# Ledger of designs, part 38: designed miniproteins, single chains, continued (4)

Each design is a single chain, and the fold is of that chain. pLDDT is the mean over its residues in the fold that is shown.

## One batch from the design tools (miniprotein)

Design m13292
Fold by ESMFold2-Fast:
Structure m13292 (fold): chain A 86 residues (1-86)
Amino acid sequence: MELVKKAGELAREAAKLVATHTTDPRALGLATTGAGEGTFAEMTGNGESAVGAGQSVVQAGKLAKNEEALKLGQEALELGKKALEE
């Protein structure tokens, strides 16, 4: 549960960075999806939603060319994957 919550928190942080530093509608759409999936993961402990959130914000960070968002998204994705293996 703690890994899933942390993954969701990091995905929401990455989504905020994308939303505040880009106007690309594709990046904003992916950030919105990642934030929603991250929130659901934090509320429910769902590891698959944590992985989905990480994937969405990684793509958002790549499109926005935001290296910090990309790093946070990658960390969220890895924590979500680790939660599913345990």
Scores: mean pLDDT 83

Design m13293
Fold by ESMFold2-Fast:
Structure m13293 (fold): chain A 85 residues (1-85)
Amino acid sequence: DADRAKARARLLQLIGENLAAIDLLRPHVSPAEQAELDALRAQVEAIRQEIEENPDLSMGQIRAYTAQVQAIDARIAALEARVNA
C-alpha cells in the first residue's frame, strides 16, 4: 500500500545517506574505526540488497530494517561529531 511504499522509499533514502556518509568519513578516522565503518557499510549494503530483492516486505520487516539503519546512522553521526570537534 501507499504507506508501506513510502516507508520503503524513506528507508532506501536513509541507506543512501549512510553509505555516502561512511565513504566521506572513512579517510578521517583511525584504522580501528575504518574497520568498524567497513563492517557498517557491509551491513547497510546487505539490508539494501534484501529490500531491493523483496518488494513485498511487511511493514514489520521495514520497521525492523529502519531501526537497524537508524542505529548505524547514530554511530556514524557520533564518529562525525568527534572528527569535526
Scores: mean pLDDT 88

Design m13294
Fold by ESMFold2-Fast:
Structure m13294 (fold): chain A 64 residues (1-64)
Amino acid sequence: SSLATRLLEEASGLLRYHTLSETARILAERFGISPSTTRRILTGLLEGRITLDQADELIRRARA
């Protein structure tokens, strides 16, 4: 949840000035995961399809 919470907080700031695609690319670099995986996790969180705990697990798996 700490990784996913930080991802969502950073995304909320970036989405004020950037598109979803731009935000996903920026966060991908910061978190060390692919832009496509970051975009999928971010859209899942924003749409309420995944929980913060599920997103945290997905981030950890993507970094392995």
Scores: mean pLDDT 86

Design m13295
Fold by ESMFold2-Fast:
Structure m13295 (fold): chain A 82 residues (1-82)
Amino acid sequence: MKLEEAERLGEQATPEAAEKAAELVKEVALEAAAKGDKETLARAYKVGIETGRRYAEAHLPPEEAAEARERADALLAKAEAL
């Protein structure tokens, strides 16, 4: 399943894995949106947000990682409202 692969790639926290995870998340989100599948769309957004947060925490300075965490939390709240 594409979201499971994206989650696995996101756990690796490398630039290549993060880019591939983002591509998979985008593909799943577009397909879910076209089908009106809100559950899959919300899950795809959550996976994308978590992947970005993990990458930021692993590779960015602490100040930028903190900003990425705050943005991820705000986006997750919006995704849950979908």
Scores: mean pLDDT 74

Design m13296
Fold by ESMFold2-Fast:
Structure m13296 (fold): chain A 98 residues (1-98)
Amino acid sequence: SVKEKVKELIEILKKAIKAALKGDIDKAEKLLKEAKKKLKELKKDPNTPDKILKLLDEAIKTVEELIEAVKKGDILKAIGLTIRVIGILLDVERLLEE
């Protein structure tokens, strides 16, 4: 389900920031690229409601910025962007319950 895919995305993002905090930049980048791919697939899923498409676009852009922050070693910015994208995905979950 779309809701299960959103929960999986939140878990991938949590794993990515934990890897970045441990200095495993390659693992963090790989996980974030996987999250970006899954977000794009979710946007194309015919079961995805139109009302969340704008939030998915914001999540994709935030993950792109997060990948660049991780590549540059800007861990404080990476933490802030991770909080932001998880917040967007929690808003997506709330809208899916309405």
Scores: mean pLDDT 88

Design m13297
Fold by ESMFold2-Fast:
Structure m13297 (fold): chain A 120 residues (1-120)
Amino acid sequence: SLIDEIREAAKALVERLKKLQKKIEELAKKIEPSAPELAKELIEQSKEDLKLAEELANAETLEEAIEIAEKLIEGYDKLIELLDKAAELHPEYKEELEEARAEVQALKDSLEKLVEYAKK
């Protein structure tokens, strides 16, 4: 069923996002001494996005799955903005931050395709 396909895709997104969250937490720790508020926002946003992805993997209806997915896409946009800000303030970590940003963008692109497929 379409909902089963969405749940399987969401489980794959959860695993990718768990790995990304660890990378973001490591990057946040590196910038924390000079940008403690930004480091906190990066960690909090990555945790919120993971929570939404886990909720998506457990969605019971197609309507619920689409609603959660759209919220998660907004969460990815916020995370991208925070990573871009971090890269501007910390050129010494720019490569790692841009890599993390590219991973968030790939997750967003995958989720947008899933939402389009679900809406038909």
Scores: mean pLDDT 87

Design m13298
Fold by ESMFold2-Fast:
Structure m13298 (fold): chain A 85 residues (1-85)
Amino acid sequence: VELLKKLYKKGNIELALENEAYATTLRLALEAGLSSDEAERLAERVVEELVPPLVKKVENGELTLEEAVKEIRKAAEKAVAEAVA
């Protein structure tokens, strides 16, 4: 949250959301027992698929930055759960 607010103040919503998506997915994947390579690839996929539509919604005022972060965390948890199933 602190990192996201700092990056958002620099006028870069995309970078803030990309950093949150990558870091959260990587952490959860490693905690779930995925290898470093698998965790990194999963984090990259979550960033590429989830961040662009959320950036547009935040820019349009349809979604707050905090709501976008919650959506990212939820999607990251789901992606990790699917990867270990």
Scores: mean pLDDT 80

Design m13299
Fold by ESMFold2-Fast:
Structure m13299 (fold): chain A 83 residues (1-83)
Amino acid sequence: SAEAELERLEKEVRELEERAEAGDEEARKRALELIIARARERARAEGTLPALREALEKALALARKAGDEVRAEILERALRELE
């Protein structure tokens, strides 16, 4: 489900944020891109791409509300790359 995919993405991103140092923006970007790429491959294998798309759209809305422009840009690109 989209809710389960969103919760999984939020957990992985939260774990990433907890480990990232302030100012290590490039490492955070690369790790987020890798998390999304893994989620995409999992969704392709399981036939759940529509649920992942909905989860990424919700994650993007949350990033925009938080004012996290870097995260929003990565999520926008990921959504574009989902077909």
Scores: mean pLDDT 75

Design m13300
Fold by ESMFold2-Fast:
Structure m13300 (fold): chain A 92 residues (1-92)
Amino acid sequence: NEQKELARNLIAGAAMALAKLLGKKSLVKNPTEEAKKIAEEILKRLEGKEVTTENVVKAVRELAEEKGLSEEEIEKAEKGVRTIASLYGVPE
């Protein structure tokens, strides 16, 4: 159950980080509600895959690209995910 909790925390943190970036660009009205949608999309992209830092980073990058974020903003989102993963001790 610890692995499921770490996975849930990483996905939630990653989703919130991306949602806040989208909110700053006025691309979404409610970052908290958008974070829930992003978390669901990350889970869909990770279906059948291990929840590793790299897999979550790739899912966040794909979502950020779909939302029209710049390369610099995508890198910021990836860095945010890696920071959260490091704090929770999630495997690379």
Scores: mean pLDDT 77

Design m13301
Fold by ESMFold2-Fast:
Structure m13301 (fold): chain A 83 residues (1-83)
Amino acid sequence: ATVTFENMTVQEIADRLEKEGNLPRATFINTLRLLYGLEPDDVISGTGSASSSDPRRDVELEAMYRAALNGAAKKRGMKPPAA
């Protein structure tokens, strides 16, 4: 799956991740604040991709999360989280 966010707020992306992927809003917002110093009203644009042969893996959620992190890193001129 490939997901692109264009000019979406951190809050709007957090809402979508919670609604569609059961990732709590507070967890996502706090992660972006800690890693990139972004607030809920900050606007980001990014693209992320995920793929798996395992149908039990939520590739759409993973693609959305990667798109958000890539957008945050790009906005701040920082590298995506290394792990």
Scores: mean pLDDT 76

Design m13302
Fold by ESMFold2-Fast:
Formats: C-alpha cells, sequence, structure tokens
Structure m13302 (fold): chain A 95 residues (1-95)
C-alpha cells in the first residue's frame, strides 16, 4: 500500500462535490473514501484518477472540518473479479 502525500480536500457547499488532490498514487482509477480514524465511520466519498503520481478527483464530505484518513481503492476492476484492495492511503485535513 502506497502513502499519499500533499493531500488536499476542498470542501464545497453542503450537497455539492468538493475537490480532492494528492501525490504518491499509482496510475489508475479509484474510489475515494474519507474515514474517521477514531470510529472507522466513512465521512466522505468520491472518485479519483491518478497519472504520473498525481491524483485528482471529486468528493462529497459528510463530516465536519477535521483530520481524517483518505483511502484510494481500485475502481478499474470489475465487481466480483477481484477483492477491493486499498492501494494508497494518507492523512487528509478537511477545512
Amino acid sequence: MKKLEDIKVENAEKGKLGKFTAKGAPDGLYSLALVDPETGRVVGAGTASAKDGKAEGTILVYGEPGKYRAYLTRADVRIGEKPRDVVAEGEAEVK
């Protein structure tokens, strides 16, 4: 599993998609989740694509501003063909 660096989550108005960017992701298409590290609860969800080590995507944040864990899981694999593995993770701050 790769470590994500320079993670930025720009929270949008309630009910609108925000922006996600990070460095250190392998090339590919990803499902993105933000997780509260204390509860394990998903507080944000979206999608990202990575190329040349840069990931960019959109995210809907349900949680309050704070520090969360970002997970990238392969989205370019067919459902039921392979297990859903976390490929990259890192600390994300929602402002």
Scores: mean pLDDT 75

Design m13303
Fold by ESMFold2-Fast:
Structure m13303 (fold): chain A 80 residues (1-80)
Amino acid sequence: SDKLKAALLERAKGVIEAMKDNVESLKFSLSVMLDLAAQNLSLEQIREFVKEVLETIKSLVNDDDAKELEEVIKQQLEKI
């Protein structure tokens, strides 16, 4: 559902903004949100969701933590 994708994206962006200085909390929260997306969204919707999440991370999170988060997201996607 596009409404569910939009709701998950809004939640993800809010979490990234709130936890941008805490990479360990972000890893956990993003993994949970990716699992929820995998259960409820199509593969194409998951790709769009991940693209927007990664763009938000790159804009708000420092480069070192952003790279670490990108690797966690890639590992979660490999399980889907």
Scores: mean pLDDT 83

Design m13304
Fold by ESMFold2-Fast:
Structure m13304 (fold): chain A 65 residues (1-65)
Amino acid sequence: MEKELKEKEEKDEEAARKAQENLKIVGEKTSREDVISTLESGIALHKDNKAFVKALEEAKAWVEE
């Protein structure tokens, strides 16, 4: 169980960092609605990549706040 928790935390942190870097670039030039639309498009395009979709959903929640 401890081994699984470490792998999960490491993957989640890496996915979160990539999502933040992408949002940083987009956020400087776009409105909140444009960012949300971009994230939704990303989720639809990469629906088979569960880790990436999870990162995009978390990023969308942050933008909606």
Scores: mean pLDDT 67

Design m13305
Fold by ESMFold2-Fast:
Structure m13305 (fold): chain A 100 residues (1-100)
Amino acid sequence: SNYEKFEELLKELEEKLLKAKSIEEMIQHVIDFVNKVLEELDLSEEERKKLEEALKKGQETLANYKAGKLSTEEAFEQIVEILKILSEVRKSLKEKEEKE
């Protein structure tokens, strides 16, 4: 159920990212997704640490972009790095589901 819940939340994120009209909106949707996963899922210590790292990176990216310290391209590259961290958490959750 943790993996299924993660997949449902990820699908909602993907739909929001496709509809996003700015890079700020995309970053905010990623931050909101990570917060929701941290609140709603029963996570291992390692999975939680990875999500907290993703959250911190998302928050720093948004703050730096709003401050004019990051270009749109650089902010997008940070979003891609966050999505890679989320992919690692997804893989961990899937492997646990298959062992139950």
Scores: mean pLDDT 86

Design m13306
Fold by ESMFold2-Fast:
Structure m13306 (fold): chain A 100 residues (1-100)
Amino acid sequence: SAVDEALALLREASDLLIEVAESIGAEDLAKELRELQKETEAALRANRDNREKQLAIMDEWLARAGALARKIADKMTPAQRNKVLQAALLASQARDLLLS
């Protein structure tokens, strides 16, 4: 389903952000990203038949994950910044799947 495909992309995006946070030593941030991932996965699964709620859940993930990434942006190497950009692209693809 579109929800299951979006969840797979969102998992990959979250894993990239968690890897960057851990590489920088931002353990509390990595933990918050894992909790956000669990909450978002549960919320999307609970709302498989409601597109408006799916998009709202996705927009909340994007806002919260983006805010967390910004806290460590100044400590990122170019390679870590590229992983964050890959995560953003994967999350955008997940959102687009929910629109289709």
Scores: mean pLDDT 88

Design m13307
Fold by ESMFold2-Fast:
Structure m13307 (fold): chain A 107 residues (1-107)
Amino acid sequence: DPRERLIELARNKDYEGLEKLMLELGFSPEVVLLAVRLAQYYYSLYEQGKISEEEFERRLGLVIDLAEAIQRGAAEEELRRLVAGLGIDGEDELVDLAVGLRRLLAA
């Protein structure tokens, strides 16, 4: 399962492997950069003891789901729901970024 492998790479801080596999799966470089940055952010929270291992794995799953939703051109409401599940400050700014990336990737 590619999703499980992407989560494993992110969980293990294998950001080079994550980036390479996402590109091989057809993700755009801009979407890959967003996913890597979010994965690094959640790893930082986990290392600081701010989130549990369960919560860290759940957030990584949502990061991959958001990347897939952006890549396939999902509706704004779906992007907004995924961003809300991430529980970050600046949810509106991240929704705007996700919508902008979706538009940029439209051929």
Scores: mean pLDDT 84

Design m13308
Fold by ESMFold2-Fast:
Structure m13308 (fold): chain A 105 residues (1-105)
Amino acid sequence: SMKRSYENLQKIDKASAKELGRKPVVLSEKETLDKIEEANKRIKDLLAQSDKYADAKDIKGLQKIIDESIKEADRYEKQGLFTLASMFYLVSGVIKAVLDNLLRK
């Protein structure tokens, strides 16, 4: 459920803001859903690029996608959107596991 996802994201981001002594970010439901859609589209793009670089055994290409994913995570964290930031940190970890597997030959 998109409404449940929105409510859970708001709850987590408010808790994270409180823990960090920051003011919670107030977004409309539409703004939140638009950002989730943008993030999902970007994650799909990063994973597709990662697959192409992995198939080519392009270590430098994989490192670039890891760095881009971390940059996206940092961007969302600075906005107080901690749940979206965590999604990009997770993506960077997944791509790093692919990179590490290629280096173990």
Scores: mean pLDDT 84

Design m13309
Fold by ESMFold2-Fast:
Structure m13309 (fold): chain A 70 residues (1-70)
Amino acid sequence: SLMEKLREKIFEVARKTLEVMLLHVRLQEALRDPNASEEEIAELRAELERAVEETQRLTAEEKKLLEQLR
C-alpha cells in the first residue's frame, strides 16, 4: 500500500539523516587530528557527499509519496 511505502521511506530518511550526522562528527574529528592524512579527510568528505546526495534523493521520493496522499 501507499501508506506502507511512505512508512518505509520515512524510516529510510531518518536512518540516512543519522548516518550523515555521524559522518559530520567523524569528519570534524579528522580535521582536528594532526595525524589525519589528506587522503583520510578526502575519503570522509566523499563519503559524506554521497550520504547527503542519498538523503536528498530519499527526501524527494518521500515528498512524491506524500503528494499522492493529497
Scores: mean pLDDT 86

Design m13310
Fold by ESMFold2-Fast:
Structure m13310 (fold): chain A 81 residues (1-81)
Amino acid sequence: MDELARLLLETETTGAMSLMIAWLLKHLGKTEEAEEIEERVRRILAAARAAYAAGDLEALRAQLREAEELLKEAKELLKKA
């Protein structure tokens, strides 16, 4: 797999994990926090897909870092829910 495809796949997978946590947060009554996570995932994935289409390795790495930070925040929110 080329590096661009690998980074896109990792960003998509990381985003999907955050969406799973958002789904759990909604079931715990944390609807506002869940909706913020869903919006941030949508923006990250749109930017990652655009970077992939442009062949922009550096931009795609930045979106993966954003996705990883969001997942970390989502996990902390779930622990406090």
Scores: mean pLDDT 89

Design m13311
Fold by ESMFold2-Fast:
Structure m13311 (fold): chain A 118 residues (1-118)
Amino acid sequence: MEEAREEAERARKLAEEASKTGSAELGYKAGEAGEEAGEEGRRSKAGKEGGDGAASGGSGASNAAEAAGDIEASMTGGSGATAGAMASTSGDGEESGRTAEMGGEVAEEGGERALEHA
């Protein structure tokens, strides 16, 4: 639980910087942090914290991709953010942890695609 919360905070900070600068590299790092938060949320059944991290990571990746003109990567990051938000609103548990993990994986994919096209 604490690890999922720490990864969520990391994802949020990276997402804020990625959105502010439009940096594809920071968007990728935000997506990676969102994936790590989602994975930890799945393992610890902390779907709220994992989902918050996945939502932040996906938003940061999406915003950075949009700034770079990569619509497909932006949509992928946005999908990860949506899944993360669903997990965070569902509270902690096995099912929300699985949704957080899925959201984080999609957020990471969005960030990776944005970085490749930058």
Scores: mean pLDDT 80

Design m13312
Fold by ESMFold2-Fast:
Structure m13312 (fold): chain A 125 residues (1-125)
Amino acid sequence: SEAVVEEAKRLFPEFAELVERLLTGPVSEWPEIVKELLEKGVNKGQITVLLLVRAALLAGSPNLARAILTLSRDYLDIDVPVEFEDLAEILLTLLQDPEAIAATAAHYARLRALVAKTVPELFQR
């Protein structure tokens, strides 16, 4: 999991401290940090990719978190949210771990609901 956090921090060097907090800190901080990132003009693609990575780490699946980072690179430059459903089929094909994918989906649904209560605009296309 440390290797995934360091890779994510390298992808977002301007926000490395906030990336570390999002991926390792309390889940309860997510709405406040997301609001700050949006106010600073950070792309929805970047923020939602980090949310998917956090969901995989919460599920205890660092290999899935790394796959999400790799598959989502094209979304990092766009102001469009990435949902778990956008990646689920390709993740299942590549990792062949339906239990890890199901656990990640469950953590994603809970974290997404927490963020959406305060920052619903993150998920608007």
Scores: mean pLDDT 86

Design m13313
Fold by ESMFold2-Fast:
Structure m13313 (fold): chain A 71 residues (1-71)
Amino acid sequence: MVEELREKGLQLLKLGDKYDKQGNYDLAEKYYKQARELFEKAARLAEEQGDLITAGVLEVAASVLETSLKK
């Protein structure tokens, strides 16, 4: 479900933030990439359900993570 994918994405985002603060940038990048992929999947599923607001929010979250990864 969208909520489960969103929660998983948030967990990975928190792990990425934790490693970033510890100076483990390689691990942080890996977790941020996984979080982005989960947010993209959740956004697609929300779109299929007709929830355009949730889909839009999740797409923005994925885009922000993509920009951070490109740095």
Scores: mean pLDDT 78

Design m13314
Fold by ESMFold2-Fast:
Structure m13314 (fold): chain A 92 residues (1-92)
Amino acid sequence: MLTAGQAYKAASYAAAEALRQAEDMGVTPEQLEKLRKLLTKVVSEVVERADAGQPPTLEEIVERVLEAAKQSGITPDEEALRAAAEKGVADA
């Protein structure tokens, strides 16, 4: 189980990677705004769960970021999202 700090950094790094991939793909400003809003919600929910003493797992964090990207019409590289999340845990 992740610490609160590890969960937060995992979510933040995975979200940043999803945004980087979206920008590289040349998605529309509207799609990018939708993604940013959904990712902000994901990170906020991770923080709320961690503050409640129930931080999500790394797998849940990656899946939530992946779902946010897909809801925005973006198919991200899931392996790169996982690597970013793992780096976030290591940097925590």
Scores: mean pLDDT 86

Design m13315
Fold by ESMFold2-Fast:
Structure m13315 (fold): chain A 79 residues (1-79)
Amino acid sequence: KTITVLMVDGTKKTFSSKEERIQAMKEDILKAAEKYGIKIDVSKFTDEEIEALFYGLSTLHELGMEEMALEALKEAAEK
């Protein structure tokens, strides 16, 4: 199934495969973490956990809740 996803930087991307979508989400999470100087080991996450973290970060960014997004990234880094 295809899905359109709002990226953390505010861009929209459409994916034709789950693998393509998960890799793009991992890359976007790592870019967001790097912006705040946070290191996240995405290999410790399942695909479902990556999707949950990504959608959370995207939603918080859209709402302008940057402090909450930073907190979520810090919690992910402790995994």
Scores: mean pLDDT 74

Design m13316
Fold by ESMFold2-Fast:
Structure m13316 (fold): chain A 96 residues (1-96)
Amino acid sequence: MEAEAERLGREIEELIRQGKGHEAVEFAEEVLRMLREMEAAGASREERLERVEELIRERGVPEEAARLLLEAVATPDPLEAQFLIAKAMLLWTKAQ
């Protein structure tokens, strides 16, 4: 189980090395940074969800990846949130 995160990271690195998934990784980093800033500013869960939904529409994120990103915003566990965002990146890269 603890090796699952490392395995996911390796798959993402391999896709990036092949010239794929760069946009997905960049977007995921942007979402993580935004969520951290909003949380520090005391933003509500509803406000964070609205912002992520707006970015999803703006960037044209695939439905399956979008669902995982919204779950990441809803979860109180930061480790689970990172995992969900990583899975969303992988799905978005594979949906091309």
Scores: mean pLDDT 72

Design m13317
Fold by ESMFold2-Fast:
Structure m13317 (fold): chain A 100 residues (1-100)
Amino acid sequence: MRRIGVVVGVDSSGASLDLAEKLASVSDVLLLVGRDAKSLEEAKAKLQEKFPDVEIHTVQADITSGEQGIRLAEKVFGVKLRPIDTIATSTAVGVLAEEV
């Protein structure tokens, strides 16, 4: 079953990038969501270099919850997702989900 990681609140901070790296290591697809398009593209470039086999996507959006992130990922990828883990930091929320 394909695993999709979603990180909400991606910015230029090390905490959001560390969270995204952890999810990338266990995901087939990673969605990065944040308010600043430049920070998203920089995060994607760094993660794609480290995880070349992970399909990484970015969406510029002002959302703050893991549930909003999962619903956005369902819309973007046209799939239904079941959350299996959620990790929150002071600045970002990561959710690992699987396709149902």
Scores: mean pLDDT 83

Design m13318
Fold by ESMFold2-Fast:
Structure m13318 (fold): chain A 64 residues (1-64)
Amino acid sequence: PAGPGVETARKLAKTELEKRGVELEERMIATPDPAERERLAAELKALAAQLPKLSEEEKLELRK
C-alpha cells in the first residue's frame, strides 16, 4: 500500500512516463523512416516495461 509520499512519487513518475510514451508514439506514427520507427518502438517498449500494469481505460485515455 502506498503512503502519501509513495503515491505522489508514483503519480509524478506515471505522468512523466505517460507523456513520454505519447510523445514517442506520435513521433513513431509521424516518421516514415522504418529504422527510426523501429528505434522509437523499442524505446516505447522499454518505457512500457517501467509501467507494471496499465488498464484498458488508461491505455485509451493515453491514445485520446
Scores: mean pLDDT 65

Design m13319
Fold by ESMFold2-Fast:
Structure m13319 (fold): chain A 76 residues (1-76)
Amino acid sequence: GPSREELERRRREQVTRVGPAGLEFDRSLTDQEVLLLAVREMRDDVLRNREKLPPEYQPHLDIIEELRRLEEEAAA
């Protein structure tokens, strides 16, 4: 299968293409900003698959979802 580095590169590429804010990106986006967008994408992927995780993890996922909401409110 693809290497860990290749998967991370593809994930970064997907985030810069779609992104959590849609298709509107600053063309001067730094590697640090791209990494932050990739972290948000990973968080959303975990939340999308939350029903596949054990019940004991659900309270932690609720906290992650709340943090995402607060981040979106802070950005608005």
Scores: mean pLDDT 63

Design m13320
Fold by ESMFold2-Fast:
Structure m13320 (fold): chain A 68 residues (1-68)
Amino acid sequence: MPTPKQQLLQRLQSLKQRAQSLGDEELAALVGGLIRDLQAMDPNDQVSLQSMQGTVDTLERYLDELEG
């Protein structure tokens, strides 16, 4: 099973693909930055990982609303 960090990375990669599909280069760049930030995080830093999860949840909801 993937780690929480790996699960968040997969979700962010999916969000980047969705942003690129919409032609939203600014959003794609933002998500790319979040991917880099997540990759730099210590997998034992639960506070930073929980903060990133909140950001990913917000972005997924935003894109779901935009696409729906």
Scores: mean pLDDT 82

Design m13321
Fold by ESMFold2-Fast:
Parts: structure tokens; sequence; C-alpha cells
Structure m13321 (fold): chain A 69 residues (1-69)
């Protein structure tokens, strides 16, 4: 659904923002973005089966790692 796709995008953006903030030495912004990604992941876990949640978790981890480098 459109809502699920939006939540997936927001989660990936939050993960990337957290990594980018960490790369820039902004620990407060990194923590806030991480908190946002945790909340979005929790929302998605209520809407999607575990297999899809696992896939999204991997995508978010990849987005974070790519942003930190």
Amino acid sequence: SDEIERLKQELLEAARASGEALKNGDGMQATLSLGRSVRLHHELSRLLPGSEVSEISLQASEAFEQAVK
C-alpha cells in the first residue's frame, strides 16, 4: 500500500540521516534520527510479516553504513 511504501522510505531516510549525522560528528542528531528509525521499524513490524520486516532491517542497515562512510 502507499502507506507501507511511505513508511519504508521514511525508515531508509532516517537510517541514512543517522549515518550522515554520525559521519559529521553530530551525535545529538545521530541519536534523534536513530530514535526515529526505531519507531518507524516498530510501525512497519505491526503491518508486515516477519520476512519483509527482516528485509527492511537489512536495507536500513545498508543505508546507515553507506551514509557513515
Scores: mean pLDDT 84

Design m13322
Fold by ESMFold2-Fast:
Structure m13322 (fold): chain A 93 residues (1-93)
Amino acid sequence: SELEELIREILTRGAAPLPEEEVEEVVRRLLEAKSVEEIAEIVVEWVRRGHPDAPPNLLIALSASRASAIAKLLGFDGEEAYEIARRIAEERL
């Protein structure tokens, strides 16, 4: 679907090659997410895996911006997702 392709594009942009099965699983989890918190958690973990050599400040920025974009596509509040993902990333990255 167009929604799945947009989410895939956002998640994989600039990322290191990751197994297709893992990408499909993460997209499925995002489509099934029921809250901005779930979206933020998934995006933070994916950004960490996809950008292993990125410095922490870049990982935080990528996590926040991508969580916001994906949340908006899924009908959630992008600003809330941005703020939650930023906090989670700061604590874990």
Scores: mean pLDDT 86

Design m13323
Fold by ESMFold2-Fast:
Structure m13323 (fold): chain A 109 residues (1-109)
Amino acid sequence: ELAERLAALAEEAARHGARLGREHAESSVEELRRAAEEARRYGLELGRELPPEVQELLGALAGQAFAAEARREAERRGAAPERIDAWAALEAEYGQRIAEAARRLEAAA
């Protein structure tokens, strides 16, 4: 039950992040970071009644899905390499946050 609920919340966080990523593919670097933070906050809110480790994981999942989808959309539209590299860097940053949050969650179990 708890594992199924966590999986459903993780999927919802990723879906929301990806949706925002598609909408913000044309955003400036400043707007990009702000939108990624909005995605992360949505993930945190999904887990508001859950332990902090779960909230951090959901936030990081939403941010990663945002960056990944925005990068794919930018590539599809033929964005400059520098812009694609910026999205890739943000995606990698959130990937590291997911790994760290997952490690902390495993340690807390």
Scores: mean pLDDT 80

Design m13324
Fold by ESMFold2-Fast:
Structure m13324 (fold): chain A 92 residues (1-92)
Amino acid sequence: RPSDLEVLATLGIAVASLAIREAQKGNYDAAIEAAETLKKIVERMREAGADPELVDRILKEVDEAIQAAKDGNYDKAIEEFEKARDLLAEAV
């Protein structure tokens, strides 16, 4: 049965996928809101016993995606969200 970490990682993947979809549609405000929700999920993953180095890498990619979106660098924002999603899959 899924651990708290597996549940949080699965929710994180869903939220990261939402951020990617919204960014691809040009809805960057919605993508940033999803990314901020993802950061809260990833912080809870640390409390649930996730590898601290993996958590730090995910948070870095999410922060870089948010910054790229704010700077109008949308291709980079999507790339960083995809990296965050792939890192979340390593925690399942």
Scores: mean pLDDT 86

